# Ledger of designs, part 2: designed miniproteins, single chains, continued (4)

Each design is a single chain, and the fold is of that chain. pLDDT is the mean over its residues in the fold that is shown.

## One batch from the design tools (miniprotein)

Design m12036
Fold by ESMFold2-Fast:
Structure m12036 (fold): chain A 95 residues (1-95)
Amino acid sequence: LSKEEQEIVRKIEEVFREMMDDIASFLSGLLSPDQLELFRQYLDQLVELLTKEIKQSFERGIPKSQIANSLQRRIGVFFPGYADSFREKIEKILK
């Protein structure tokens, strides 16, 4: 990856982490401590998977718009309330 692409991946990962922290915070009132810990582990794995997919997309020369569309679709499936906000943040990062 170029220096610019590495910086983009880092910023998108930060957005993922912020979103996952917000979701975990919301669920802290609904889940037991053990359930919350398992869910946090799941969210961490999801962030790692999504970050890896973005890196691979850049390595394959996939256009920024297609990467943004793929990420919004994926987030919309799991966290529909976050899809639009996430799209706005990643479009700003991708320029």
Scores: mean pLDDT 77

Design m12037
Fold by ESMFold2-Fast:
Structure m12037 (fold): chain A 78 residues (1-78)
Amino acid sequence: SLEEELERALIALGFSKELARELARLLAPFNLDDEQKLEVLTLLSELRDRPEEVIAAVRASRSVEELLARLHELRQAA
């Protein structure tokens, strides 16, 4: 499933199993395409030291566009 694919990718990027599972569950409903998955995973890799802010941004987002905008904002604010 997309959720299992995302969980494995997040673990490979250095996230803990617990955090990777939570993020995968939150991200799966967005139905990310391959380009969107790559962009989101790249941003999450760069924001790995700020897991609470990432989770809050994902939970606040209702669309892929909003999710990407919030993750880009977090990266620039760091």
Scores: mean pLDDT 86

Design m12038
Fold by ESMFold2-Fast:
Structure m12038 (fold): chain A 76 residues (1-76)
Amino acid sequence: SVRERAERLRELLVKIAELMEKKGIDNTTVEDIAKELGISPEEILRIAKEMGFKNFDELKKFLKSVVDPVEVFSLR
């Protein structure tokens, strides 16, 4: 369902943000996230597009600007 998909995306965004904090935002690549989460780089880019981001850099910029990605995602 749409609601279950939204919850999964929210959880995924939190995991991405945690990985970016652990490795450093500028040192975190799509490939690093794909390896850590067990999904393909293409799937990460698809998720970013579904969230309304053009590319991974826009997603990274969004995550940098938020205190709680889960809370901010809920507003979208």
Scores: mean pLDDT 68

Design m12039
Fold by ESMFold2-Fast:
Structure m12039 (fold): chain A 103 residues (1-103)
Amino acid sequence: TASSATVTVDLPAGEGVIGRTIDAASSGKEVTLTVTVTAEKGDVEATARAGGSGATASGTAKEGETVTLTLRAAMAAGEYASVLVTVKAKEDATVSVSATASE
């Protein structure tokens, strides 16, 4: 199991994209990516997409809530797992995002 650092981002109303890379090379197995998005301020919709694949997962978090998004990704040996998280908000929002990969 490997994880990214958590980032906290202030986003203006509309759509923002947050990338996370997991700082551990894959053994070449399919991995489960777990993405956590916490709505620190404002209500948000989040869509996570696994790097290298078309797999996506979506969810919503109201202010003070965390949504967990789970994806599966095929990995090549020596490849680093990555996720792009698209966050949509009707007003200015603050979100915290982290990702974990497990084989």
Scores: mean pLDDT 78

Design m12040
Fold by ESMFold2-Fast:
Structure m12040 (fold): chain A 66 residues (1-66)
Amino acid sequence: SIRDELRAAIEASAPTEAARAALAVRAAQMYGVVPTAEQRTDIDALVDFLARDPEVARRVIEALRG
């Protein structure tokens, strides 16, 4: 699933809380919102947030693999 692919890419390329928080901020800018503390610190909440839009999810996966 796209969620499994996102989790794998995040664990490989953004394993720290700081790196995951940066991803949450980037995605929130694309959605025009401010990310929650949970979306910045919890990998499950981050994956759910990024998977909200399949195009955002795809762009994040491509960026992490590049």
Scores: mean pLDDT 77

Design m12041
Fold by ESMFold2-Fast:
Structure m12041 (fold): chain A 119 residues (1-119)
Amino acid sequence: SSMKETLIRMLEKAKEKVEKSDFPEEVKKVILDLIDQMIEGVKNGELVDGTPVENNPALSGALKLLLLNAVNLFNRVVELIKNKAPEEEIREKMRKLIRVFGGILGPEAEAELMAILDS
């Protein structure tokens, strides 16, 4: 669906922002791997398991919470797409996911992700 393509473009932009971030390399690796799993999940209609994030000692508690919120919101978006929910319901959940990425990557990244959704 067009919503799948939009979600993939948002995740690819989030990945780009992680690569350019000032996070430690071990933290970047975890977040990039998670985003890659999300991209594959969109393509295959498969949910992402948050357990590796919960158990990773390189992540602060605050970052773990944000990443787990991102996983939960992502999984909800995938379920809504699978169930052919109304586009506005999918978009609303994607906006919530973008705000969580904004909490991880900052307001400039949030604005760029939102622009992809609104296009």
Scores: mean pLDDT 89

Design m12042
Fold by ESMFold2-Fast:
Order: structure tokens, then sequence, then C-alpha cells
Structure m12042 (fold): chain A 80 residues (1-80)
């Protein structure tokens, strides 16, 4: 399992949060990720929809209560 320290931006609200992102392999289109929002304590599952640039990804929430179907921009700060 790979772990990343990241910034998570809600595309709708523009809120930015610090997050831990967990994936079984590389962050690539179609990869499933577990996201822990460190500011709120919320945990949700998403899928990488596309790579926007180096270390920057668009993720859609697949499981996560009120966030299901929402899109976030994930910026990787470092691999842990």
Amino acid sequence: MRRYDALLTNKETKEVHRAIVEAEGELEEGAEVKITNLDTGEVFTGVVKKKLSEGVYEVEVTEGGKYKGKTFVLRVLEEL
C-alpha cells in the first residue's frame, strides 16, 4: 500500500484540506484511493478520474456519505 501526504480541494466549495491518501499501487487513472481528511476526520473512497499535471489528480468520491459523486482535486505533497 502507498501513502501520500496531500492537499484536497473540493471543486464545488473550493475548500482546501490536508489529507492522507492511501492506494494499493500508483496513482493513475482508474486507481481506487482511500482519503482521510485530516481537518474534519472524514474518511471516504474515491477513484482517480484523470491526471491533471505531475502530482495533481482529479478524484471522484465513490463511497463517503454526503460526498458521494463529488469531485476533488488531489495535490500530492510527498509519498510517506
Scores: mean pLDDT 83

Design m12043
Fold by ESMFold2-Fast:
Structure m12043 (fold): chain A 64 residues (1-64)
Amino acid sequence: APGPGEASRLVAEMKKAAQAGNVDEVRRIKERLERLLDERGGSPADRAFYRDVADDYIAKAEAK
């Protein structure tokens, strides 16, 4: 588990941005999450998981 809790907070922020239809904000949070995983040495599996989560929220925001 890579979590200082920050990844979970960023996912919660992405959910709020997606509910608001704010695609640009979801993309910004995705970039912040990728940076966090780089700094923490996130595994390829963790990176793939969070990428899929972020891409799902981008798709949901775009559907608004």
Scores: mean pLDDT 79

Design m12044
Fold by ESMFold2-Fast:
Structure m12044 (fold): chain A 88 residues (1-88)
Amino acid sequence: MREELEKRIRELEEEVRRLREELERNESQLSPSDIELIRSSLRLAEEYIRKARELLKKGAPLKEVQMYIDRAEGYIDVARSQLENALS
């Protein structure tokens, strides 16, 4: 269970990294407002990933760690959707 959550946190960290790279590659094609919106969503995802990792280290209930992972996933999905819509 703990190893599954640790793996999931690493997967989310990798996904945020990929989205940031994609944003940087397409920056010239995006409006400043779209860039800020996407960056904001990615920053929130990173904050929830950080909190999930901290809770896991502190021995918090795995259900609580999962809640922060779920929130991070939500912000990653929002960032992905925002980037896809802005590039369409």
Scores: mean pLDDT 87

Design m12045
Fold by ESMFold2-Fast:
Structure m12045 (fold): chain A 62 residues (1-62)
Amino acid sequence: EEERIAELKRRLGEVGHRAVEWQRENGTVDIPEELGKEMGRILGELRPWAEAQLDADNAAAA
């Protein structure tokens, strides 16, 4: 699972880079719908892992 999370983080960075380049080329603050959806999907998949990590840290501290 850690390898999948690392890959999702890598993909998130790549999608973010493409979104910024698209904004620069088109002179807008909007991003293409497909890039926005892809970012949302990646963030959605990362959220449960991030919450589980926070819970584990809290359990270790308690």
Scores: mean pLDDT 73

Design m12046
Fold by ESMFold2-Fast:
Structure m12046 (fold): chain A 83 residues (1-83)
Amino acid sequence: PTEEEIRIKAVKLFNKYDKDGDGKLSKEEFIEAMKELAKEYGIEPSDEEIQKYFDKYDKDGDGKLSKEEFIEAAVEFIKEKLE
């Protein structure tokens, strides 16, 4: 997959899992969104693997990721899992 394809899918998943409409994903919403994205590419990550990306991109420590942080985490994760 191209980076552009991953970004497009990540945007759709962000909008789907931003249930609060606050423009951010909680850790729980992030894990669910990343699992759905991973399944589209035939990847079955553990919650622990996904949580490492959340912790890396949660720079302000508020327990939530912005849309841009989520997109960058998704791109990095999928590219690292695919050869």
Scores: mean pLDDT 79

Design m12047
Fold by ESMFold2-Fast:
Structure m12047 (fold): chain A 87 residues (1-87)
Amino acid sequence: SARRERLFRVHELGVEVIREFVERARDASPEEKRAFFVRLVEEVVRRHRLSPEEAARLAHLAATMLALEGFVSPAEAEAMIADVLAA
């Protein structure tokens, strides 16, 4: 169904967000990481016309995976998600 395809698409886009973040922001300051993550997610949301619910799902998936892989702390991941939801 279109709804299942859209949810699957959010997971694919999450992988792209993670790769781009790791490539460009791995060694950045916490503030630069937060700002870059917000801009990256907003660009993906704009390009793919994601709903607010899909944007929230994307931010949660990408930030959680970045924390699990050690690229950001759990607290930084939570702040990054909050920044996306506030935008």
Scores: mean pLDDT 83

Design m12048
Fold by ESMFold2-Fast:
Order: structure tokens, then C-alpha cells, then sequence
Structure m12048 (fold): chain A 81 residues (1-81)
């Protein structure tokens, strides 16, 4: 059904969120603008919303950051093994 297809696409999209967050952060940093913490967060959310084609909540951003930190730690561990 259409509902099931949408659910599958959303689940796949969520799995990519940490990767897309890395891109959004890199684009923000590359501009070298002196932004406040709040302005930086707003710019990252705006870029993520643009990449995904939907609004991204602050809660989703926090979860993506947590997942990115886990991935980064695991990658570092594997490189040291």
C-alpha cells in the first residue's frame, strides 16, 4: 500500500540522517561564517530540511548527532584494531 511504501522510505531516510548531518555541518563550516550556537543549529536544520525535502525537528537533529558520535567512535576503534 501507499502507506507501507511511505513508511519504508522514511525508515531508509532516517538511517542516512547521520551521514546527511555530516554534509550539512561541512557546508556550514566551509562558509566560515562567525555564527552563534543558535544560528549554527538553525543553519544546519535548514540545510538538512533542504536535503531531505521535509522539515527536520530539533529532536531528530539531536538523535542524528548521537548516532554520528557512535559511528565516529566505532570507525576510530576499527582503525586502531
Amino acid sequence: SRRERIRELVEEEVSLLPYLLTRAVEETIARREKLSEEELEERILERLSRILGRPVSREELEEALRRLEEISREQRRLLEA
Scores: mean pLDDT 63

Design m12049
Fold by ESMFold2-Fast:
Structure m12049 (fold): chain A 73 residues (1-73)
Amino acid sequence: SAEEEEQRRRAEEFAQQVKEKKLDPRELVRELVELAKLAGVKASLEQYADVYEERGLEELAEAFRELAKEEEK
């Protein structure tokens, strides 16, 4: 799907930024979620985590899962 392809592209960009600049993946995930909310986009944090984990971006996947846990609290 278009959404899956876009998520994968963004995941690769985030991975490259983390590798190059050593940015905190949690901060990148927070920015992504904030931008999605501003745009009125609703998405499951767990679905995003699954996509990033499938791509081997475990740090990003864990960040999404942590946000999902915090939301459920």
Scores: mean pLDDT 65

Design m12050
Fold by ESMFold2-Fast:
Structure m12050 (fold): chain A 69 residues (1-69)
Amino acid sequence: SELERLKEAIASPDANASDAARIRLLQRAANGEPLTPEQEELIREIEEEEREEIRELLERGIEAAIARQ
């Protein structure tokens, strides 16, 4: 199934293949294409991963700023 292929591609040890699958899903959503509930769930998971990365970057920035004080 398309969903199963997307999940496998996103979970791929090949970072380029994983990124391509994520970008494809996000482009589909951005274009207003109809998504299945499962595809919407995958988008939420991607958004949560992105928020975690941003949080880590902010923490590192704060630590660096404190260390310079």
Scores: mean pLDDT 68

Design m12051
Fold by ESMFold2-Fast:
Structure m12051 (fold): chain A 87 residues (1-87)
Amino acid sequence: MTPKEQLEELQKRLEEKVAEIKAKYPDDSEKQRELMREFLKELAEEAEKKGWEVAAKVLRGLLLRDEGKEDPEIEAELEKIAEELEK
């Protein structure tokens, strides 16, 4: 699977899960955030097991941002991925 294919699959799964969570818990923003965080962790583990290195890096970066933490190496990798997607 190419980096672009990994990110397309990641985007699809994230969009589907966000829609599902919002439909089930429309008035509970705290529950929405909790379930999304759990989903991101599960998706990161799945990506690592499947060898989707690019998707795994993106998910790790998103999880760190949610925790209010920064990793300059991961942020630099996310910027490179964004540049490749624009091509």
Scores: mean pLDDT 72

Design m12052
Fold by ESMFold2-Fast:
Structure m12052 (fold): chain A 147 residues (1-147)
Amino acid sequence: MEHFELGLEYLEKGDYEKAIEHFKKALAEDPSNSRAQGYLLLASALLEGGEAVDFLIEVLEAGIRATPNADDAYLLGVVYEHQGKLLKAAAAYYLALKLDPSNEKAKKKFEEVYKKLSEEEQKKLEELMSIKDLEEAIKALLSLKEP
């Protein structure tokens, strides 16, 4: 729906209030849109800030460890990017791609964020990207510390 895509555009620009407005409109048109529900909660947490964002990260990381999902990994990447944690954001977007290689949005975001990393950060991420086992990759990527 038009409102869902507009919500994503405003979220990317950091306009959380407009993102929330459009995600609510998307849900009014299709209440079963689970993606719009997830993004509404994410945008609301980012608008509130502080403990709400910390709690959202904790929930997303726990969910990914329990039941790996490309959408949750992508949302975690968006949260980290908005916090300026670019190394963690790149790792989360890469995990989304590893879980769903057809995810063009995750691919684009990974490439954009990766280019902003220092040479040392890129090398650290490349070491994690070389892990072939999914469970070990998830553990390593979610344990990654910002320098």
Scores: mean pLDDT 82

Design m12053
Fold by ESMFold2-Fast:
Structure m12053 (fold): chain A 58 residues (1-58)
Amino acid sequence: DVLERAIEATVQVAKVAKEEGLDYEEFARNAARAIGTHFGLSEEEVERIYEEALERVK
């Protein structure tokens, strides 16, 4: 599932940013947009990737 792979990739970006003391929410948002654009996903799917990734980073 492309959506699940995109979520996992976004989670990894967010975790690294959080470990570095950076704004991990902003990094997650930018990663979700970049990944979504690469796979031709809709805006709604990009928002879903972002929301799900933030829940998994908690």
Scores: mean pLDDT 84

Design m12054
Fold by ESMFold2-Fast:
Structure m12054 (fold): chain A 61 residues (1-61)
Amino acid sequence: AEKVTEITVLRDADKAEGEKKAEELAKELEAKGYKVTRKTVIPVETPAGPATVVVVEAEKK
């Protein structure tokens, strides 16, 4: 099975904005024939200010 992990970092974004980005990435992966297996949204504090890390994992047979 082919596995893909999409990672993005949203600067000055909260968890709700990260959840929206996770759904957008999931739809893009599903359009490419992948099945989304996990979505992770983590708000973090960085030296450059608050950010939200978005990770979407997907698999294709």
Scores: mean pLDDT 81

Design m12055
Fold by ESMFold2-Fast:
Structure m12055 (fold): chain A 70 residues (1-70)
Amino acid sequence: SEADRILEEIRDATGAEVGPGAKEVLQKALDEGIDPVALRIALLRIAQETGKVSKEDAEKAVEEARKLQA
């Protein structure tokens, strides 16, 4: 899926640990029409800062991506 590809890219780039529920948050946002480029940018920033992508981190990335695409 698109969310799987994005998360794999983020893991490969940062080494960040992906928590349960993160994929589902991202897939829902993608299904709702979020820009995948903006989402990648937001996730990369959060993963670099925290070393992880939890469900809560994924929700923050979605919010940041919505602001970036506006």
Scores: mean pLDDT 83

Design m12056
Fold by ESMFold2-Fast:
Structure m12056 (fold): chain A 57 residues (1-57)
Amino acid sequence: QRTRLLRGQGYRYLGMSDGYRMLADRYLRQGNQVQADYYYRLSRDYRRQSRDLFRQV
């Protein structure tokens, strides 16, 4: 089913979002705000894409 495929993709993007958020937190602790901001935005983008996929189902 298309719905099942979209849910799978959504969960995959959620996992990627969480991974990037942890990376952003790590860079922030190192005082590298530029890299932290980059990965934080990347994390948010993947979370939004995941939500968009779930909205389609």
Scores: mean pLDDT 79

Design m12057
Fold by ESMFold2-Fast:
Structure m12057 (fold): chain A 77 residues (1-77)
Amino acid sequence: TKEVEEALEQMEHEARILVERGVQNPEKAEEYKQGIRALGVGTGKAIAELSGDREAAEEAAREIADRAIAELDAAIA
């Protein structure tokens, strides 16, 4: 649905902001990674309720979170 697409796009946008903040403050990278993980869990729950497909919802949100965390880790390495 449009609501699921919008939720995932919003998550990607918010994760991008957290990655940028983590790059600027590497000493707080773990806090930003925790923020990205929390965003993934929250978004996964929201889209699971909208779609009725918990497994697909959790997988989509996890993939976005994992990619954002990997980008942050690579940028501060």
Scores: mean pLDDT 84

Design m12058
Fold by ESMFold2-Fast:
Structure m12058 (fold): chain A 82 residues (1-82)
Amino acid sequence: SKLIEEIKKELEKLAEKLGLDEDDKETLLGIPDYLLSLSEEELKEAIKVLKEQLAGVKYKDEITELVETLLKIIEKILELKK
């Protein structure tokens, strides 16, 4: 899917920005395929939990950017399942 390739490119840029090693980068790039394996209900719950975490916890800027990127990815994958 073109959308999944775009998501992986976005995650590659984020991994480079965060200075992740190859193992952590590989884990991050595997997230879209894992999210595609989840149900629509599980994806909606993940969005809710991540939004509550961002609102309730003071993160470092790098972690905030990672969580916001993951939220965008989950929302894009949820649209693919509709």
Scores: mean pLDDT 73

Design m12059
Fold by ESMFold2-Fast:
Structure m12059 (fold): chain A 94 residues (1-94)
Amino acid sequence: SEEKKKKLKELVEKIKKAGEEIYKALTKDKDEKKALEALGELEGALQEIVEIDPSLSPLIAEAVKKMSEAIDNKDWDKLKETIEELVEELEKHI
């Protein structure tokens, strides 16, 4: 439906914004609390996407795994790249 597509587009924009805020907080501001808040926003948006379109669950699960690996390695450039790639893939499915 058009309403479903609109909501998915809004959630993808929220993920994109949260990813940018995470990267800025970790690399420029050095603000761990802001990074955790933005990560929470990103995780919430991903959960809502899966609830709206469960067929996207495998794509999101793979991205979350790669994000977790980047966080464990403190590779903020790879974390940013992974979020950007997820956004591009989600945009193709909307």
Scores: mean pLDDT 88

Design m12060
Fold by ESMFold2-Fast:
Structure m12060 (fold): chain A 65 residues (1-65)
Amino acid sequence: MAAAERAIEEIRAIAKQYGVEVEVELRGDTLIVTVRGEDPKAEAATAGQAISAARIAGLRGEVRR
């Protein structure tokens, strides 16, 4: 539980740095991250780092738009 909570907080912090919006949902062993923004590079960077944060927490990462 604590690892998943930290991953969600990290993903939200990354999104704030890049100026994008994220919705994060935990389903079983998968973190589903919906990324929305104006800058495709910022969206891609946020998505990539979100997947990495999920993997570090021992979860699967899935990105949606």
Scores: mean pLDDT 81

Design m12061
Fold by ESMFold2-Fast:
Structure m12061 (fold): chain A 72 residues (1-72)
Amino acid sequence: EEREQQLADFLVSLGVDPELARRIARVLVEKGASQDEISQFVVALANGKTPEEAARSVKDPELRKALLEAVR
């Protein structure tokens, strides 16, 4: 799926492992994450946070939970 692949490729460009990036991108697309919610995650990664720390920075509780499960 185009949006998942674009998000996964972008996350890899930020230093995320390719397999983990694919899992995160799938969760973001399946949960219908807004651009603002995706930006919350991406900004945390850009600031040197781990994927788990970036997931914790997402404000929506359901999306945050799904992202935390994906990064395990």
Scores: mean pLDDT 82

Design m12062
Fold by ESMFold2-Fast:
Parts: C-alpha cells; sequence; structure tokens
Structure m12062 (fold): chain A 65 residues (1-65)
C-alpha cells in the first residue's frame, strides 16, 4: 500500500538505517527498522511518524539497534 511504502522509504532515507520493512494491517501501518545506533533509530521513528500522519493511519514502529 502507499502508506506502508511511504513509511518504509522515509525510514530508509535516514542515515544509519540498515533495513526497513513496512506493511499495512487493517488501518495500522507496521514498520520495522534496523538502525546502526540509537540516534539513527530515533530519527527514523520521527521520519516514519511524519509520513504516516499524511495518510491519517495508526502507526506501530519497532526499532532494533
Amino acid sequence: SMAAERARRAALEVPGVLQAQAGLRGDTVHVSVIAEDEEAGRRALEAVREAAEKEGRRLDVTVSV
């Protein structure tokens, strides 16, 4: 879906993000991010949140360092 793809791309654009996956389940966008450090993970969370707000959907984000 567009919402999931936007969220995934937003995370991958953050320096230090190694992998990102996103999927839509019902009205919730689930995003999984693997980051090289906590700062990259925090920035990825912020980017994904902004992307999801444009779609008006609930967001569930998991960040691994």
Scores: mean pLDDT 80

Design m12063
Fold by ESMFold2-Fast:
Structure m12063 (fold): chain A 71 residues (1-71)
Amino acid sequence: MIEVTPERVERMVELLKRDYPELPEEKRREVAEELLRAEEEFTKANPNATSKEVQELALEKLKELLKELGI
């Protein structure tokens, strides 16, 4: 199960800073937490989900969040 932990949030923030440097710091953290929550909820509902399926969910959620932010 993928859990929303401070370590995972910080790791995701670093990845978003690298790939989406145009996101302000506060929005990067919000996006990171939202992505990790989506992954946690998905893996709780689908305990046999593959890493690829989790990544696809995360990518779709990221696109949705970026669209809401006008990016």
Scores: mean pLDDT 76

Design m12064
Fold by ESMFold2-Fast:
Structure m12064 (fold): chain A 85 residues (1-85)
Amino acid sequence: MEELRRLALEALEIAIKKKADGGGVFNAAALARLAGLEEEARKALEATGLEVDEELLDRIVEGLKKLSEEEQIEYARELIKRLEE
């Protein structure tokens, strides 16, 4: 779980730094919420000025919950790779 939290925080930081689109930011926020980082996810969304789509966030989180911990970590790594592009 600590690895997932670390990757989620990294994804949020990169999404903010790179001025990612709503999809990038919402995926990073959903990953953070899955990892128990709800406050960090909320603050990141506020910092970007994007309108929060709670239904989309919940849908992404529920999808991620169906994955194993290893698959969640792989998803986080792929998200970070996409955000760095």
Scores: mean pLDDT 79

Design m12065
Fold by ESMFold2-Fast:
Structure m12065 (fold): chain A 120 residues (1-120)
Amino acid sequence: SVEELRERALKIAEEVLELLQKLYDFIKSNPKVDEETKKIVEEAIELAQKLLDLLRSNAPIKEVRKTLKELYEKIKEAYDKILSNPNVTEEEKQKIREMYDKIFEKLKELANVLDEIEAA
C-alpha cells in the first residue's frame, strides 16, 4: 500500500539522518577536516531533517525529491572534499568511505521507494 511505502520512506530517511549524525560526530573533532567541510555536513543534516519533516507532513512528492537531490549533492560535496584532503590519513579515509557507502546505499533505497509512491 502507499501508506506502507510512506512508512518505509520515513524509516530510511531517519536512518540517513542517524548515519549523517555519526559521520559528523566522527569528523567534528578532527582538526585535519576543515571547518568549511564540517559546515557542508551540518547543511546535509539540516536537509535530512527537512526531508523527514516533508515526509511526515505528506508534502508533495516533487518537494521531497527536490530536497533529496539537494541532500545528495551536499553529501557528495563533503565526501569529495574529505577524500581529496592529503592531511586526512588513509585509515581515516577508509572509515569515512565505509560510512559514506552506507549513506549512499540508503539514499538510493529512499529514491526507489519515492519512485514506487509516485507510480502508485
Scores: mean pLDDT 88

Design m12066
Fold by ESMFold2-Fast:
Structure m12066 (fold): chain A 97 residues (1-97)
Amino acid sequence: SEEEILKKAEEILIKAVEKVVRLLEELSEEEKEEAIARAKELIRKAIEKYLKEKVPVKEVLDKLIEALENMLKSSTNPEIKEVLKEAIEELKKLKEE
């Protein structure tokens, strides 16, 4: 269902954010946990809004993929690039469901 696909997208994004934030050496452990918590809340609220507004799932996935591709272009850290590439591929596969 569309709700199941968006919930899977939420899980993919949360996992990617946790991995990216933990790779940021400039942040303290406390700052990392705060950043992760804030990002999780923003992701959950965005997905909930898309569900309430009945935005087509494929349009939502395309917007999320574009956002990650833009982050990938801006990143200089090869480990962060790999996390973003994995998330992009998982979202693309989800579009095939």
Scores: mean pLDDT 86

Design m12067
Fold by ESMFold2-Fast:
Structure m12067 (fold): chain A 88 residues (1-88)
Amino acid sequence: KLKEEVFKIVKELLLKAGIPEELAEKYAERLVEMLFSLEEITEDDIRTAVSVVTNELLEETDISEETAKKLAEEITKKLTELLEKYKK
């Protein structure tokens, strides 16, 4: 369930930023794989994974550096909030 929520949030944010659906799915899957390969997920792990994904998007697409930065901030915020909600 948590993996599905992470995928959904990342894909929706990428689509909203104008990333084509095929790339949005690819990078959402990549980010999920990066995070859920870890024994524990910290906020620093989220920031690192998001930075890698948004840098790859900046290289592979015509999005601006400003758009990539805003995406990184929004994804990091949403994922951190989601993980905090699942902490008991």
Scores: mean pLDDT 80

Design m12068
Fold by ESMFold2-Fast:
Structure m12068 (fold): chain A 108 residues (1-108)
Amino acid sequence: SLGALRETALGAVVEAARQVAIDKGYDPETLEVRVVEAKVTEDANGYTIEADVVVFHNGTEVARIRVTVKIDKNGNVVSVEAESDDPEFAEEVARRTEELLKKAKIPG
């Protein structure tokens, strides 16, 4: 279902952002990753999931990332792109999101 696709993609983005923050030295017990906005669109080529994600550490915003995930009609990841004021953080979130999605059983 479209809902299952959305949940899988958003779960991967949240987990990727959390993992990248931990790798940067933030304490996992004080990290909160929040999806502020999420949108799913369908076209002839597949699905586009867009998410605005904020990472907090001890209640302070440490990263804000916009992630775009493209998945084809067969459930294959086409691309993952991320944008933020910290381009290295964004690049690692995109890379990690793609890795997590390739491990996931994507309903397509």
Scores: mean pLDDT 85

Design m12069
Fold by ESMFold2-Fast:
Structure m12069 (fold): chain A 62 residues (1-62)
Amino acid sequence: MAPESLKLTEEDAERLKEIWTKEAGLPQEEVDRILEKYKDALVPAVGLELAALDFERWLAEQ
């Protein structure tokens, strides 16, 4: 467990990878890239579902 409770944890990152690869059909490489890039901005205190949905909506806007 990271001392920063509001920071994205390794477990949270693994869950997001599963959601995005399975539901959005993104390759693992792109999911890893997104997590590396936005890990500092994506701070889900609660609700991995909300974090995943927010990024999917952001990707759709691009």
Scores: mean pLDDT 57

Design m12070
Fold by ESMFold2-Fast:
Structure m12070 (fold): chain A 94 residues (1-94)
Amino acid sequence: SSFQEALRKFAEDRDIALEVAERIRKEVPELADEDADDLALSLQTLLIVYQDEIKDYEDLKNLLKLMFMSMGVSEEDAEKAANIVVDRLKELAA
């Protein structure tokens, strides 16, 4: 599916993951001081580790929110960060 292809592109392309990490740092105040490389690797690792559990964009958003909240981010900022990732994946699937 275009969704699975977008997930693979993101997981395999370091430059795409870094682009998204930098957008999160710019737009999400609680993540502004995070290292962009560490954030990009965390995002790619999530997609690789949970690939069988991620069936659609809703599953992805929920897993991303849980990851960011586990880092001490508020639910509001976690949702904002998750939406940045989901929106980029939708662009890759288009």
Scores: mean pLDDT 88

